Designed miniproteins, single chains. Designs and how they scored, part 23

Each design is a single chain, and the fold is of that chain. pLDDT is the mean over its residues in the fold that is shown.

## One batch from the design tools (miniprotein)

Design m828
Fold by ESMFold2-Fast:
Structure m828 (fold): chain A 60 residues (1-60)
Amino acid sequence: MLEELRKKYEETSKQLVEYIRKMREAKANGDEAAAEEYQQKAFEASLRGAEILQEIRKRL
């Protein structure tokens, strides 16, 4: 149970990092629409990560 939550957290963290990188690349290229999309996805990933951390804390 805790192991699966930890795995989900690591996967979510990887997604967050990738979305942030893609957002920055889109901004550098002047692609405002893509930057906004990746910013939204990064925000959603950070919320999922926070949720997983709360679940881990409840198990400890």
Scores: mean pLDDT 82

Design m829
Fold by ESMFold2-Fast:
Structure m829 (fold): chain A 58 residues (1-58)
Amino acid sequence: VSAPAAAGGALGAAEAVARGGLSEEDAAREGGRAAVERYGGSEEDGRAAARAAWRAGL
């Protein structure tokens, strides 16, 4: 996972969690979007980083 994609994924996961009532899949979707739109990374890497962040309690 590239550093920009990882940062985007983690940020997207944090945003998804902050909205409340969201699943790991919702966090992954938001993380993939953030990686592409904000950090110029890949959607797949962003989704993977978001899932890891969600499982770590973010």
Scores: mean pLDDT 70

Design m830
Fold by ESMFold2-Fast:
Structure m830 (fold): chain A 54 residues (1-54)
Amino acid sequence: MAMEYLRKARQAYAAGDNETAKELLRKGIELAKSDKKRGVALIQAANYWLKELE
């Protein structure tokens, strides 16, 4: 599930919709924090993108 938010954020970012990309990344991070195994990589990628979009 969290990975799907990362994919949607990627599409929004590619379309130039940075606001939607940020929201999707934040949702992905929130879900990733509840998944300890997959969460670390997703949180790192999402935080990198959030800093880029800010």
Scores: mean pLDDT 71

Design m832
Fold by ESMFold2-Fast:
Order: sequence, then C-alpha cells, then structure tokens
Structure m832 (fold): chain A 69 residues (1-69)
Amino acid sequence: AATTDLQLDDAIKLLGEGEGARNILRVIEQARANGEPGDPAAFDRYIARAREKLAELGKTEEEVPLIPR
C-alpha cells in the first residue's frame, strides 16, 4: 500500500470517519494548491477514496467545499 493510504486510514479513524474523510480531502487540496511534492495522479486517487468514504457514511460532497463537481 502507498504511504498515504496508511495516513488516510489513520486520520479517518482518529478524527471520526466523516470528519476524517473531509479533513483528508481538504489537506490533499491544500497540498496540491501549495505545490507540495507528489504525483498528481496519486492525489486524484486519494480524493476519490475519501469521496467514497463520505458516500458510505451518508454524507455529500457539498460538505467538502474544496472538491469541484
């Protein structure tokens, strides 16, 4: 598994699953906007995973203002 997958799962567990997923989406978008080192394709994959987690919890993407439709 990628290192970020472990960090994603840990953050979701620590912050509560819904808030954890939202925070991960926010952090990834901030990192991308700040030009943090990383593979853009990996960022897209992490975003998709967090969006799926929000959907599983019955939450909508509307609660994540940094994610475009």
Scores: mean pLDDT 57

Design m833
Fold by ESMFold2-Fast:
Structure m833 (fold): chain A 63 residues (1-63)
Amino acid sequence: MEIEVGELLGEAKKAAKAGELDPRLSPELSEELHELLKKYEETHSLEDRKKAVELIRKALEEK
């Protein structure tokens, strides 16, 4: 995959807004993903970035 982390986070935000992740994830897990994206926008923390990317990848791979 040649997707930059920024692009991956952008795609996750779109998917969350469209509700694409909700059917694959529990409501709590989808909310956690959205909160991690919010935190990353605020803190620019590598830890928050890694957590968000990991959740996104799992959600997309599981389908």
Scores: mean pLDDT 61

Design m834
Fold by ESMFold2-Fast:
Structure m834 (fold): chain A 63 residues (1-63)
Amino acid sequence: SMSEEEVVEKLREVFETEKDIDVIKSYIIAGLSEFPESIREVLKELLPKIKDEELRKFVESLL
């Protein structure tokens, strides 16, 4: 099992490096299930950097 810090860092890495929106969504859902408040904070930080409309709308729906 990953620590809260490891999950947060993995989500940041996935947002920067992953191109598959469904994979990114899966990591967001998994993170929210373990550390909802920390993951919501990361999503708020990353939201203005999201260029993909589908991913942006998905993240907005979680905030």
Scores: mean pLDDT 83

Design m835
Fold by ESMFold2-Fast:
Structure m835 (fold): chain A 90 residues (1-90)
Amino acid sequence: MKPEVVEKAKEEAIKFGKLLSQDVNDVEAARKALEEVQKIVELKPPEDLMNAVLIGVAVALSIARSKNAPQEVIDALEEAGDLVSKAANE
């Protein structure tokens, strides 16, 4: 990958982590976070960046579960985690 693409992907991963941690009741924000994960996966980023996104999703999912977020938010975060996990293992 070009260095500029890797740096942009890192910025997107940080933005994604922030979106996931802001409002656990916002179904639209959770769906938007899933869309951002799909975009990051399509970029085929380095393993380190993919692992950072996976950790971010895991933390957000833990917070969402602890705050009894809507099932739709939980489902979106679980789908995001599955997408990153599958991409990291390929």
Scores: mean pLDDT 71

Design m836
Fold by ESMFold2-Fast:
Structure m836 (fold): chain A 65 residues (1-65)
Amino acid sequence: SQIELDANIAMLEMAASALGFKVVSREGNTVTVAAPDGDPAEVAENKELLLRMAEKLGIKLEIVD
């Protein structure tokens, strides 16, 4: 349902923001976020964590640098 999709998007955006990622756009069930500047290894670990979270929530996540 739309309410479940909206809730899942909100959860993913909250997690992304907590890790310093910025929401760039939303289109349907796809969310695009921008990676922060920082330690490449830490950013890479956070990208993997967000991608796994998105998969579990049924959201397509695209990450740009």
Scores: mean pLDDT 84

Design m837
Fold by ESMFold2-Fast:
Structure m837 (fold): chain A 92 residues (1-92)
Amino acid sequence: MEENIKKAKEYVKKAKEALDNGDFQTAIENLEKAIEYLEKADPSVKEYIDKARKHLEEARKHLDAGDLVTAREHLEQAIEYLEKAIKEIEKK
């Protein structure tokens, strides 16, 4: 469980760094990896993962259409939902 959460955090961080550098494809790939690890970590965060996955699908569609502004917004939303999922799993 803890190892999957740590890997998810690493991939979210890599996705944020890729997005800051304008590398949308690398950002999407790293967020997909983060989702894989979170799905293995805890089923209670499924709603956040489902929302993040839908935003990644929209980001990919807008990226393919050349709408980089809307693609970025969806990637930022996917990151936010995955960060919320991680925080929910981590006891405070």
Scores: mean pLDDT 85

Design m838
Fold by ESMFold2-Fast:
Structure m838 (fold): chain A 75 residues (1-75)
Amino acid sequence: SAVEEMLARVEELRANSSEEDIRRAEELLKKVEELAEQGKYEEAEKLMEEFLKNADEPEKNALKAEALLRGREVL
């Protein structure tokens, strides 16, 4: 099923991510969604750009996994 394929991809992306990397990705996307709902799109974009500029590959992969779970596009 599409859900099983998505969950397998999430596990693959998170394979080298710590629990802290996963939590940071969850908190980041939650805040980005909250800013977008308030119409603060420029603030949301800036927050994403700052994270991506400083994030290593496991952190970026945790973000991609969280985006898949939320049905959002990242990158």
Scores: mean pLDDT 81

Design m839
Fold by ESMFold2-Fast:
Structure m839 (fold): chain A 60 residues (1-60)
Amino acid sequence: SLEEQLARRRKEMEERSKKAQDKAINFLLEHYEARKARGVPLTEREQKILDEAKERKKKS
């Protein structure tokens, strides 16, 4: 039915959105970890962004 097709499409879109979000979070984590490894301290704002990204990844 049309309803079944719409439900399938919605699930596919949700899965794609989750994958895109996970990729973005991984990029941020790698970027900030690389900066810390180079001895460049994170600002309070950057640390908050990193912490929020880690929390998002756990919930995803």
Scores: mean pLDDT 77

Design m840
Fold by ESMFold2-Fast:
Structure m840 (fold): chain A 77 residues (1-77)
Amino acid sequence: SAADTLSDEELIKKALEYEKKGEEAFKAGKYEEAAKYYKKAYELLESVNDPRAKEVRKKYIEAEIEIGMELIKEAIS
């Protein structure tokens, strides 16, 4: 629909903005927030078949691993 139609260029720009927000959250130790932004970023990049999607997906997985590690530490503490 016209209401949700963005150009590939606009989708890529939005994805890179989400990746940046994910990186800032990750650096701050906010891994759940980082994972949410990275997921939004790679989903947008995948929708336009941008090869950067694979690298952003790896960042998402890294954030998810950190979340898992924090949950294990909290459970053991």
Scores: mean pLDDT 84

Design m841
Fold by ESMFold2-Fast:
Structure m841 (fold): chain A 79 residues (1-79)
Amino acid sequence: MDEELKKKAREYVEKAIEAIKKGDFEKAKEYWEKARELFEKLQDEEFYRELMKKIYEELKPLYVPEPDVLARLEKSIAE
């Protein structure tokens, strides 16, 4: 079961990244919230950190200063 939750979390993270690249911050937030709920159920900090790192790396070329959407993602995860 946890593997299915991890697959869905990866899908939502990928969709959130795609939405950010498209400039659709509302959809990005929605997908991220869904991924966050799955992370809360999984309680796998290492998996969560790996996906967060991927998000930051994918967004760096698009948003040189810290973007509002990235700040919203960080706030949603309560780091």
Scores: mean pLDDT 69

Design m842
Fold by ESMFold2-Fast:
Structure m842 (fold): chain A 62 residues (1-62)
Amino acid sequence: MSMEELEKRGKEAIKTLVELYKQGKITKRQALDLIRMEFEPVDPELAKKYIEELEKELEELE
């Protein structure tokens, strides 16, 4: 996967999980677990970055 493709997927995943959380369909922990499961097997450092970005987005909604 190209770096650009991976970046696009990360941004789309974060956006989707934030929307699901706003709708009350998933918990904060479920959102963080889902992004970890998708990206950690591919790139653990990038997964850590996306987890941190998602956590920040979710904290701002509390």
Scores: mean pLDDT 80

Design m843
Fold by ESMFold2-Fast:
Structure m843 (fold): chain A 56 residues (1-56)
Amino acid sequence: KLEEAKKKIEEILELSKKAKTDEMVEEIQKKRVELIELIDNDPKLQEEIRKYEIEV
């Protein structure tokens, strides 16, 4: 789970740096939802993700 969360964080950060189209923004939103579902009800993963400045 932690490795999967880190991978999604990296994908979100990469897309955020390049996001200039509506399609890229939608992809970021989809990945954020997947990240939230992955860490939902896991306080330890939520704390780790806070270090990357992602709101979940």
Scores: mean pLDDT 71

Design m844
Fold by ESMFold2-Fast:
Structure m844 (fold): chain A 64 residues (1-64)
Amino acid sequence: MEEALKLIEEAEELLKKGEIEKAMELLRQVDRIGARLAAQGRIEEAEEVGRRVKELLKKYGLKP
């Protein structure tokens, strides 16, 4: 989870700079971490990661 949160923060900084493609690459890595957490039974952490990604995308007018 901590790794995913750091990548989300880095992605938001990239979005603030207009580096959308790089931000989306980081968010794809976050999605893979979320899938791994879910596979490990860490469902609440996976859902929190997914929620934060969704909120970030909505904030910047992007779609998952």
Scores: mean pLDDT 81

Design m845
Fold by ESMFold2-Fast:
Order: sequence, then C-alpha cells, then structure tokens
Structure m845 (fold): chain A 55 residues (1-55)
Amino acid sequence: MLDEERAKALLELLNLSEENLIALTGRPASELTRRDLEGLSRLSGVPLSELEKFL
C-alpha cells in the first residue's frame, strides 16, 4: 500500500486527479496493484519501471 506522499507523487507523475484514478482503476492510489500500474503505464505512456518505484 502506498503512503500518502508516494500516492501524491504518483498522481503528479501521471498528471491525474485521485478521482480520475479511481474512475480508471476502481481503487485509490494507496491501494493500487501491479496490474493497475501496467494499465496506467499503457494509458499514460510512462514506463512501468518508473511506476513500480512507487510500490
């Protein structure tokens, strides 16, 4: 589970609001799984390796 600081940094990196993230994944940033990060990587163009640093 991401802490609040990591969750905020992830949202800033993806240029997403938490509301938009929940709409896309069904979960808040603090509860994201690797599978959610794979989906977000495909949608955002941010490499999965960069997103995995937040887990």
Scores: mean pLDDT 78

Design m846
Fold by ESMFold2-Fast:
Structure m846 (fold): chain A 79 residues (1-79)
Amino acid sequence: DKRSQVASKTAESVGTHAGAPQDVIDEASKKSGEAAKKAKNKEEMKENVAKALSEVPGVSKEEAEQAATVAANQAEKLS
């Protein structure tokens, strides 16, 4: 669950910075955590988490991809 926890925290941070409502942040956190759990490798985690983050209002695709990359790198370090 390390990848799930990192992805969920990343979504919470990104959503909060974008000024999203708490309900949206909670949903994005859950979806990003689930997306990370479904990933078989670091590349899939980057892609899956970036897609979940891009659904948050105020988050650009580029910001979502960058945040997902940071999350995947952090999860790898914690493994």
Scores: mean pLDDT 81

Design m847
Fold by ESMFold2-Fast:
Structure m847 (fold): chain A 87 residues (1-87)
Amino acid sequence: MEALREAAERALEEAREVLENVEAVAAEARAAGVSLEELAEGLERAAEALRRAAELARALGDEEAAELAEEAAELAREVAERLREAA
């Protein structure tokens, strides 16, 4: 469960950086020929995986890890929505 907490915290930090620099991230993706829609879909899948991880953490009695994973899932979904709007 420690590993899940660390992964969720790392994901939250990365997602915050993307949210702060969405325009720059979108510009870099376009310059690299990467689809913003495909990136958004990837983040949506990551959010689903994090929600499942939160359910598992809660079932195992690690409420702290579950809360972190839920926060990471919501933030990933928000980043995906902003990328779709930038597309």
Scores: mean pLDDT 75

Design m848
Fold by ESMFold2-Fast:
Structure m848 (fold): chain A 64 residues (1-64)
Amino acid sequence: SKEEEIKKLREALEKAEQVLKSSTDPVVHRVLAHELKELLEEAKKLGDEELVKQAERILSTLGV
């Protein structure tokens, strides 16, 4: 369901944010940026503006 997809996406974004807070490794940040771009596209497909803004905020922190 859409609600289950939103929940999974929110959990994925929270995990990405935790990794960003716990690592300063440029390689880890590059992998995260790639994954977050995919999560951003999924958030856009779901039409969830809150998740879109969350993904954009995390990407902005990564300097992309």
Scores: mean pLDDT 82

Design m849
Fold by ESMFold2-Fast:
Order: C-alpha cells, then structure tokens, then sequence
Structure m849 (fold): chain A 62 residues (1-62)
C-alpha cells in the first residue's frame, strides 16, 4: 500500500496542474506549496525543492 503522505503529494500535484491548466495561477501556487511541505515531511527533499520552484513560478504569473 502506498504511504498516505505519498497519496497526498500526488493529489496536491494533480490539483496544482488542474489549476495551472485553468489559468488559476494563485490556486496552482498554493497546491504546489502544499505538495512541497508534504514532500519535505516524506523526506523527499529534491521533490520539495522542485515544487517550491513551481510555486514561485506560478506566483509570478498570478
């Protein structure tokens, strides 16, 4: 069974991508930030860094 944290990370990424495709960059940024925090808790430091960079990119477009 996947770890509940890994499921939450995947869900946050999906929600961020859906918001980004809709042009809702503020919402996309928030979900990427959530994904980064969850990735950090899971010990996925490299993934957390990628999501933080994505959140910053989305925030600049908002």
Amino acid sequence: MPDPLEVEIALAEIKAAVAENAGDYETASRYYEQGASLAEKAGRTDLAKVYREKAEEMRKKA
Scores: mean pLDDT 83

Design m850
Fold by ESMFold2-Fast:
Structure m850 (fold): chain A 63 residues (1-63)
Amino acid sequence: MEEIERKLKEIEEGLKKYQEADALVADMRAHPETAVADAEANVKYLGDAFEARQKAEEILKEL
């Protein structure tokens, strides 16, 4: 049971990261000038969020 709860928590954290990335993309579209100024940080954050989503999908398939 504890193993399943841990995996579900990891999936939840990964999905939250991805939702935050989706919100960031929306903000970048609304404020492109600010997005360009923070381009390096934004690209890194989106990359991290994408990896978190892939990790969550892998864990979900193992459940």
Scores: mean pLDDT 74

Design m851
Fold by ESMFold2-Fast:
Structure m851 (fold): chain A 67 residues (1-67)
Amino acid sequence: GPAEEARRLAEEAGRALRAGDLERAIAHVKRLSRFDPEHAARAVEALRAGDIEAAQRHIVAAYLGGL
């Protein structure tokens, strides 16, 4: 269902991030915007700025429905 898809996208983004593949991480996070556009957009901005900690917080917030 939608919650499973959101979790899968967040997990794939996290996996890409750990592998240092920022382009792949951004692609997965952009797809997460269909579930939480605000946190997904902030995560993309953080990834582009190299702020991995902020990006991870926003990715978690996107699939958990806000922290």
Scores: mean pLDDT 81

Design m852
Fold by ESMFold2-Fast:
Structure m852 (fold): chain A 73 residues (1-73)
Amino acid sequence: SHEELLKEFEEKIKELEEAIKSGDEEKIKEEIQKLDDFIEEHIEEIKSLPEEKQQELLEKVGKLQEKIKEYLE
């Protein structure tokens, strides 16, 4: 369901946020790969989400990508 997809997506985002907070570059890279793989696997389902939810998720991912960029350079 969309609710289950959103929950799982948010859990992946949270795992990445915690890795960033830890400063462990290896864990950050691992969690980035996991999130990327998750998005790739579920891309059609993500695209089927209501526009508002798609925008919300894209904004969250974009913010994390900017933080990673600033942190890891």
Scores: mean pLDDT 77

Design m853
Fold by ESMFold2-Fast:
Structure m853 (fold): chain A 88 residues (1-88)
Amino acid sequence: NATSLSPEQQAEVDLALATMQAALGEKILPKAVENKDVETVEWLVKQYERAVDAARRAIEAGVPGAEETLRWFEENLKKAKELLDKVK
């Protein structure tokens, strides 16, 4: 079917979903750290790792702005990992 997603469109959808999850993570992370909720912080680290992978695929597919989004995801992943070390 000609209405099926192309590889570029699939990468755009995956990047958009990853972006929404990362934005939600920014709101959840401070409370999870405050509560010493190790399980939630570990879950957020995994979400950011998946987001980085989605952004890398989007770059390979030629999605505009994916490189800037990758930098944002990598910074959030680094912060989440540093906070995970503090709550463990």
Scores: mean pLDDT 84

Design m854
Fold by ESMFold2-Fast:
Structure m854 (fold): chain A 69 residues (1-69)
Amino acid sequence: MDTRAGVAAVVLDENGNRIVKEAEEREEPTVEEAIRAAIEIARRLLPLSEPEVQALLEREIAEAEKLLA
């Protein structure tokens, strides 16, 4: 079953009140954060990839960096 106890443990205010739902809804990553995560993954895959795939990943990283602006 889903463990709601873990969420309650991390989102308790100083008065002991549980602000689980509101805090969790605001933890959604922005599009910018998602793009940055994708760039990081692509950069990690670069040295492990074949030259053809490296060229593709470098292009994708450059395009993603432009979207961040």
Scores: mean pLDDT 63

Design m855
Fold by ESMFold2-Fast:
Structure m855 (fold): chain A 60 residues (1-60)
Amino acid sequence: DYQNILDLIENEKTIPSKNVDLLHELLAEVIDELDKEGKKVSNEELKQILIEKIKEKLKK
């Protein structure tokens, strides 16, 4: 799973470093939330959730 997370981060490497730090925090929160709920999502769904959240945070 961590390798998949790393791949998602690598794909978003074009984002400024400060936003990458926010991505790490957001990613950890999303993963923990999903794990606590016992909810299983695909890598694509996780990626879309992260991208959407990052874009919203990046803009606002």
Scores: mean pLDDT 62

Design m856
Fold by ESMFold2-Fast:
Order: sequence, then structure tokens, then C-alpha cells
Structure m856 (fold): chain A 86 residues (1-86)
Amino acid sequence: MTLVLTYENVSDDEKQRLLEYAEQLRKRGYDVEIKIDGKTITLTVGNASVSLVTGEILKAIGLELEGADVTIEREGDTTRITVKLK
């Protein structure tokens, strides 16, 4: 399945952590495409597992409880998670 993770309004420290996370996912055998547009980072995982998608949904819900704006959408085999940080 495809997972699209978009983080908006990221700090430089958050950007670094997301890039490190993308490299960790690649080391685990995931196909990760990274797009950076100013303070927005998008990670596209073309071969995402159900476990990865579930973990990212739970993480996004945790960030929403901390005050982030979170949108989760699913269409067919694609899950899109958008997180707007403070």
C-alpha cells in the first residue's frame, strides 16, 4: 500500500528528525521519496506495510492531542496523513 506523510510548518530540528526517520525507513527496506518545499516535508512510501500505516496513524493522533492540526484520508490502497505543527 502507499503512505503519504505530509508535515507542514516544520522547524529545522523537526526537518532533521523527519529526514533521519526517512533514512531509517529506507534501511528497513521501504521505498521512500522525500519532497521538501520550504517548511513542508512530504514522505511517500510506495511499499508501506499495514503495521507502518497503523503506527503513523497513531503517531498523528498523538500529535493532534498535543495541538497539531491532523487530517487522515484513505482512498483505496493510499493513506494520506497531513500534520500541521505549531
Scores: mean pLDDT 87

Design m857
Fold by ESMFold2-Fast:
Structure m857 (fold): chain A 96 residues (1-96)
Amino acid sequence: MIKEKIRKLVARATAADIMAVAAEFEASISKSPEARELAEEARRLYLEARRLYDEAIKALEEGDVEKAEELEKEAERLAEEGGRLLDEAAALIEAE
């Protein structure tokens, strides 16, 4: 059970890193300040989500399941917000 939860968190942490790289790329190709700002904010949110997933993994390794679940939930919230901002940035880039 714990090993399976750690594997899932590692996958989510890796996905957050990939999305942070995608956000950096979208910021780099943005011509409008608005699109660039949204992509840069999305990158910050994904990097923070990655940090929280890493903390959740550490909490699980230490046996603190409750703390790990709270950290995972906050990381998921930040990743979802990052995704929304990236979608908004992409729409603005396509309109450039």
Scores: mean pLDDT 87

Design m858
Fold by ESMFold2-Fast:
Structure m858 (fold): chain A 58 residues (1-58)
Amino acid sequence: SEAEELLKKAIEAAKKGDLETAQRYGVLAVIKAAEAGDEELAKRAGEETRKAMEEAAK
């Protein structure tokens, strides 16, 4: 899905230390999942993006 693709991009950006890009893709992944009615994916996208960004910020 588009939301899953955006989430993957958010995590990859975070791993590269690009926290601004990670935040943008992560927010888009949450929005797209919510628009598709996938509440569980929306929650997961937010949680995984936050975790990846926290890991990268260390």
Scores: mean pLDDT 83

Design m859
Fold by ESMFold2-Fast:
Structure m859 (fold): chain A 64 residues (1-64)
Amino acid sequence: GPVSDAEILEAFGLIYVGIANYLESQGRKDEAAEAYRKAASLFRQAGNTELAEEMEKKADEVAA
């Protein structure tokens, strides 16, 4: 069937989670936190509030 806007937004969110994980592994904590916050915004736009909140928490933990 046709891909929904929500599915596209969730896919982009997952890409940003991957970017954030890479940046965190490189010790680039501020950039990793920004990438997690971008993922959170995309998941919220997709209607996935639970994943959005998890990514916001991850960003706060990494930035601490």
Scores: mean pLDDT 88

Design m860
Fold by ESMFold2-Fast:
Structure m860 (fold): chain A 60 residues (1-60)
Amino acid sequence: MKELIDKLIEALGRSVEELLKRLQEHKALTDALNARRGRYNEKQREIFDKMIEELKKRLE
């Protein structure tokens, strides 16, 4: 019985990996945006942040 439970947990782990891959695609975009922001000076960061907020409002 325990061996069957362990195999089930392993199979669920593989399904979770697929879900994590899809979540990582969204994370990769967020990380890329944050990395870009990190390269900007203070004024560029303010403009960038305002542009992102405006885009969020328009998508809603």
Scores: mean pLDDT 64

Design m861
Fold by ESMFold2-Fast:
Structure m861 (fold): chain A 68 residues (1-68)
Amino acid sequence: ITETVNKAAKLAKSDDPEVAEIARRVAKLATSENPEVRELAKQAVDYLENGDIEKARELVDKAEEIEK
């Protein structure tokens, strides 16, 4: 959890507004009480660090749907 939140916090300072937006969403999802949502947030931040913005967004969208 802490590592995912720290990575997301770093990426939230990105000059790319799309990367920063996804990183902020990941940080919120990484603190979820649902372990499936936390796992998706961890995967999303890894894709985001790898430059795969599309995959990171897909995982965040899926995690937010479960969180509802």
Scores: mean pLDDT 81

Design m862
Fold by ESMFold2-Fast:
Structure m862 (fold): chain A 60 residues (1-60)
Amino acid sequence: MATLVISGLSVEQQIALALRVIGDFPHAKVTLSGDTVTITGDLSEEEVAELKALAEELKK
């Protein structure tokens, strides 16, 4: 089980990230809290790296 915590995103960017995770990683649990997105699930190291890359794309 991996847990990825992403902060510093606007509410709109958080929603965009959550929708991408739901589409690409439907087995993962996504929680939105304040300015933070928490993604938890049976994620491989490659999947964690992909999610970090997606978050950086959204941050710009």
Scores: mean pLDDT 77

Design m863
Fold by ESMFold2-Fast:
Structure m863 (fold): chain A 61 residues (1-61)
Amino acid sequence: SELSEIAKWAKENGLVSEVNDVVLQWNALAQKHPDLSPEERVSLMLEMLTAAKAKAEAALG
């Protein structure tokens, strides 16, 4: 799955803590928007993780 690929990438690049920070931020955001569907919640989490990965990749080169 896409989540498994992001998790593997984070582990290989020593960025597990950064991914965990994104998950915590997503949980806080989801609490502010309890009207979000399960599909919207998963999509939001993937967007946040993908953005964090892109930012980290830019920093790594």
Scores: mean pLDDT 73

Design m864
Fold by ESMFold2-Fast:
Structure m864 (fold): chain A 59 residues (1-59)
Amino acid sequence: SIAEENRKLAKELRKEADKLIAEDPDNPENQRKAAVLYTAAGILEAAADFEEELRERKE
């Protein structure tokens, strides 16, 4: 489902963000990139939650 795909993508984005922070935690460029990836992951998770709610309301 779209919700499952969004959740999988969100997990991959979080992993990439964690990797950037782990590689150089003092690098402000990596911190900015990680923040963008975490934000995108949060949006995808919210979209997945909304998709699941819409399916429940149709029953």
Scores: mean pLDDT 81

Design m865
Fold by ESMFold2-Fast:
Structure m865 (fold): chain A 64 residues (1-64)
Amino acid sequence: MVTKVPVTEEEKERMLELMRKEGTPEEVLEELERELNKAKDLNELIAAVLRAIGREFDLRLAER
């Protein structure tokens, strides 16, 4: 089910901080920040985070 829960700028900032503390590369964090600025609800925020995680995987694999 699609949940249309609004997200605040504060919640977006907290998500970026959490991802940074987990060791997400700065390049991925910059892309995530742009996507979060476009996110209007929780599902879009989750989608942006999942995309960032996928991109981190791609970067790590490309370095091997």
Scores: mean pLDDT 76

Design m866
Fold by ESMFold2-Fast:
Structure m866 (fold): chain A 66 residues (1-66)
Amino acid sequence: RPLPVLDPATRAALEASRREMGAELEANREAIEREKEELRKKDTPEAKRRLLALEIAERLLTSLIK
């Protein structure tokens, strides 16, 4: 399970990088939710297609950090 080839500094850097990425994805999720909310106010095929695309993008981002 542990990666013995990584020195403590490198492992800490990777851990920090993953947390930074998680924070960015969290901010992106908030932005996506705001955009989805605006799109829900519009009852057009264009808005529904865009909403679906954002749902897919959010799912991909979630799978990337999990």
Scores: mean pLDDT 69

Design m867
Fold by ESMFold2-Fast:
Structure m867 (fold): chain A 97 residues (1-97)
Amino acid sequence: SLPEPSLENLKKALEYAQKARELAEKGDIDGAIESLRNAADYAMKAGLYGIALHAYVAIVEARRLVEQGKRDEAVAFLKEAATNIEKALQKEIERLK
């Protein structure tokens, strides 16, 4: 099992994942990537390395899609990735109760 996650860092990661989803829904790719990077940083601080890695990989793939001119695909990808990370973080919070 991972080290016990810090509840404060876990809540911060969730807030940033939610923000990334909202920004992706508005088509703000750069804002969504920045918020997802913040979610990854707080997930790392919480000891949730798998979730942090998923967020990092999602950022790299979203940037690749943008470089290929696939902005609509990048938006859809970021929205899905942020939603999956949010659900994973919510499950970790529930595990601590």
Scores: mean pLDDT 86

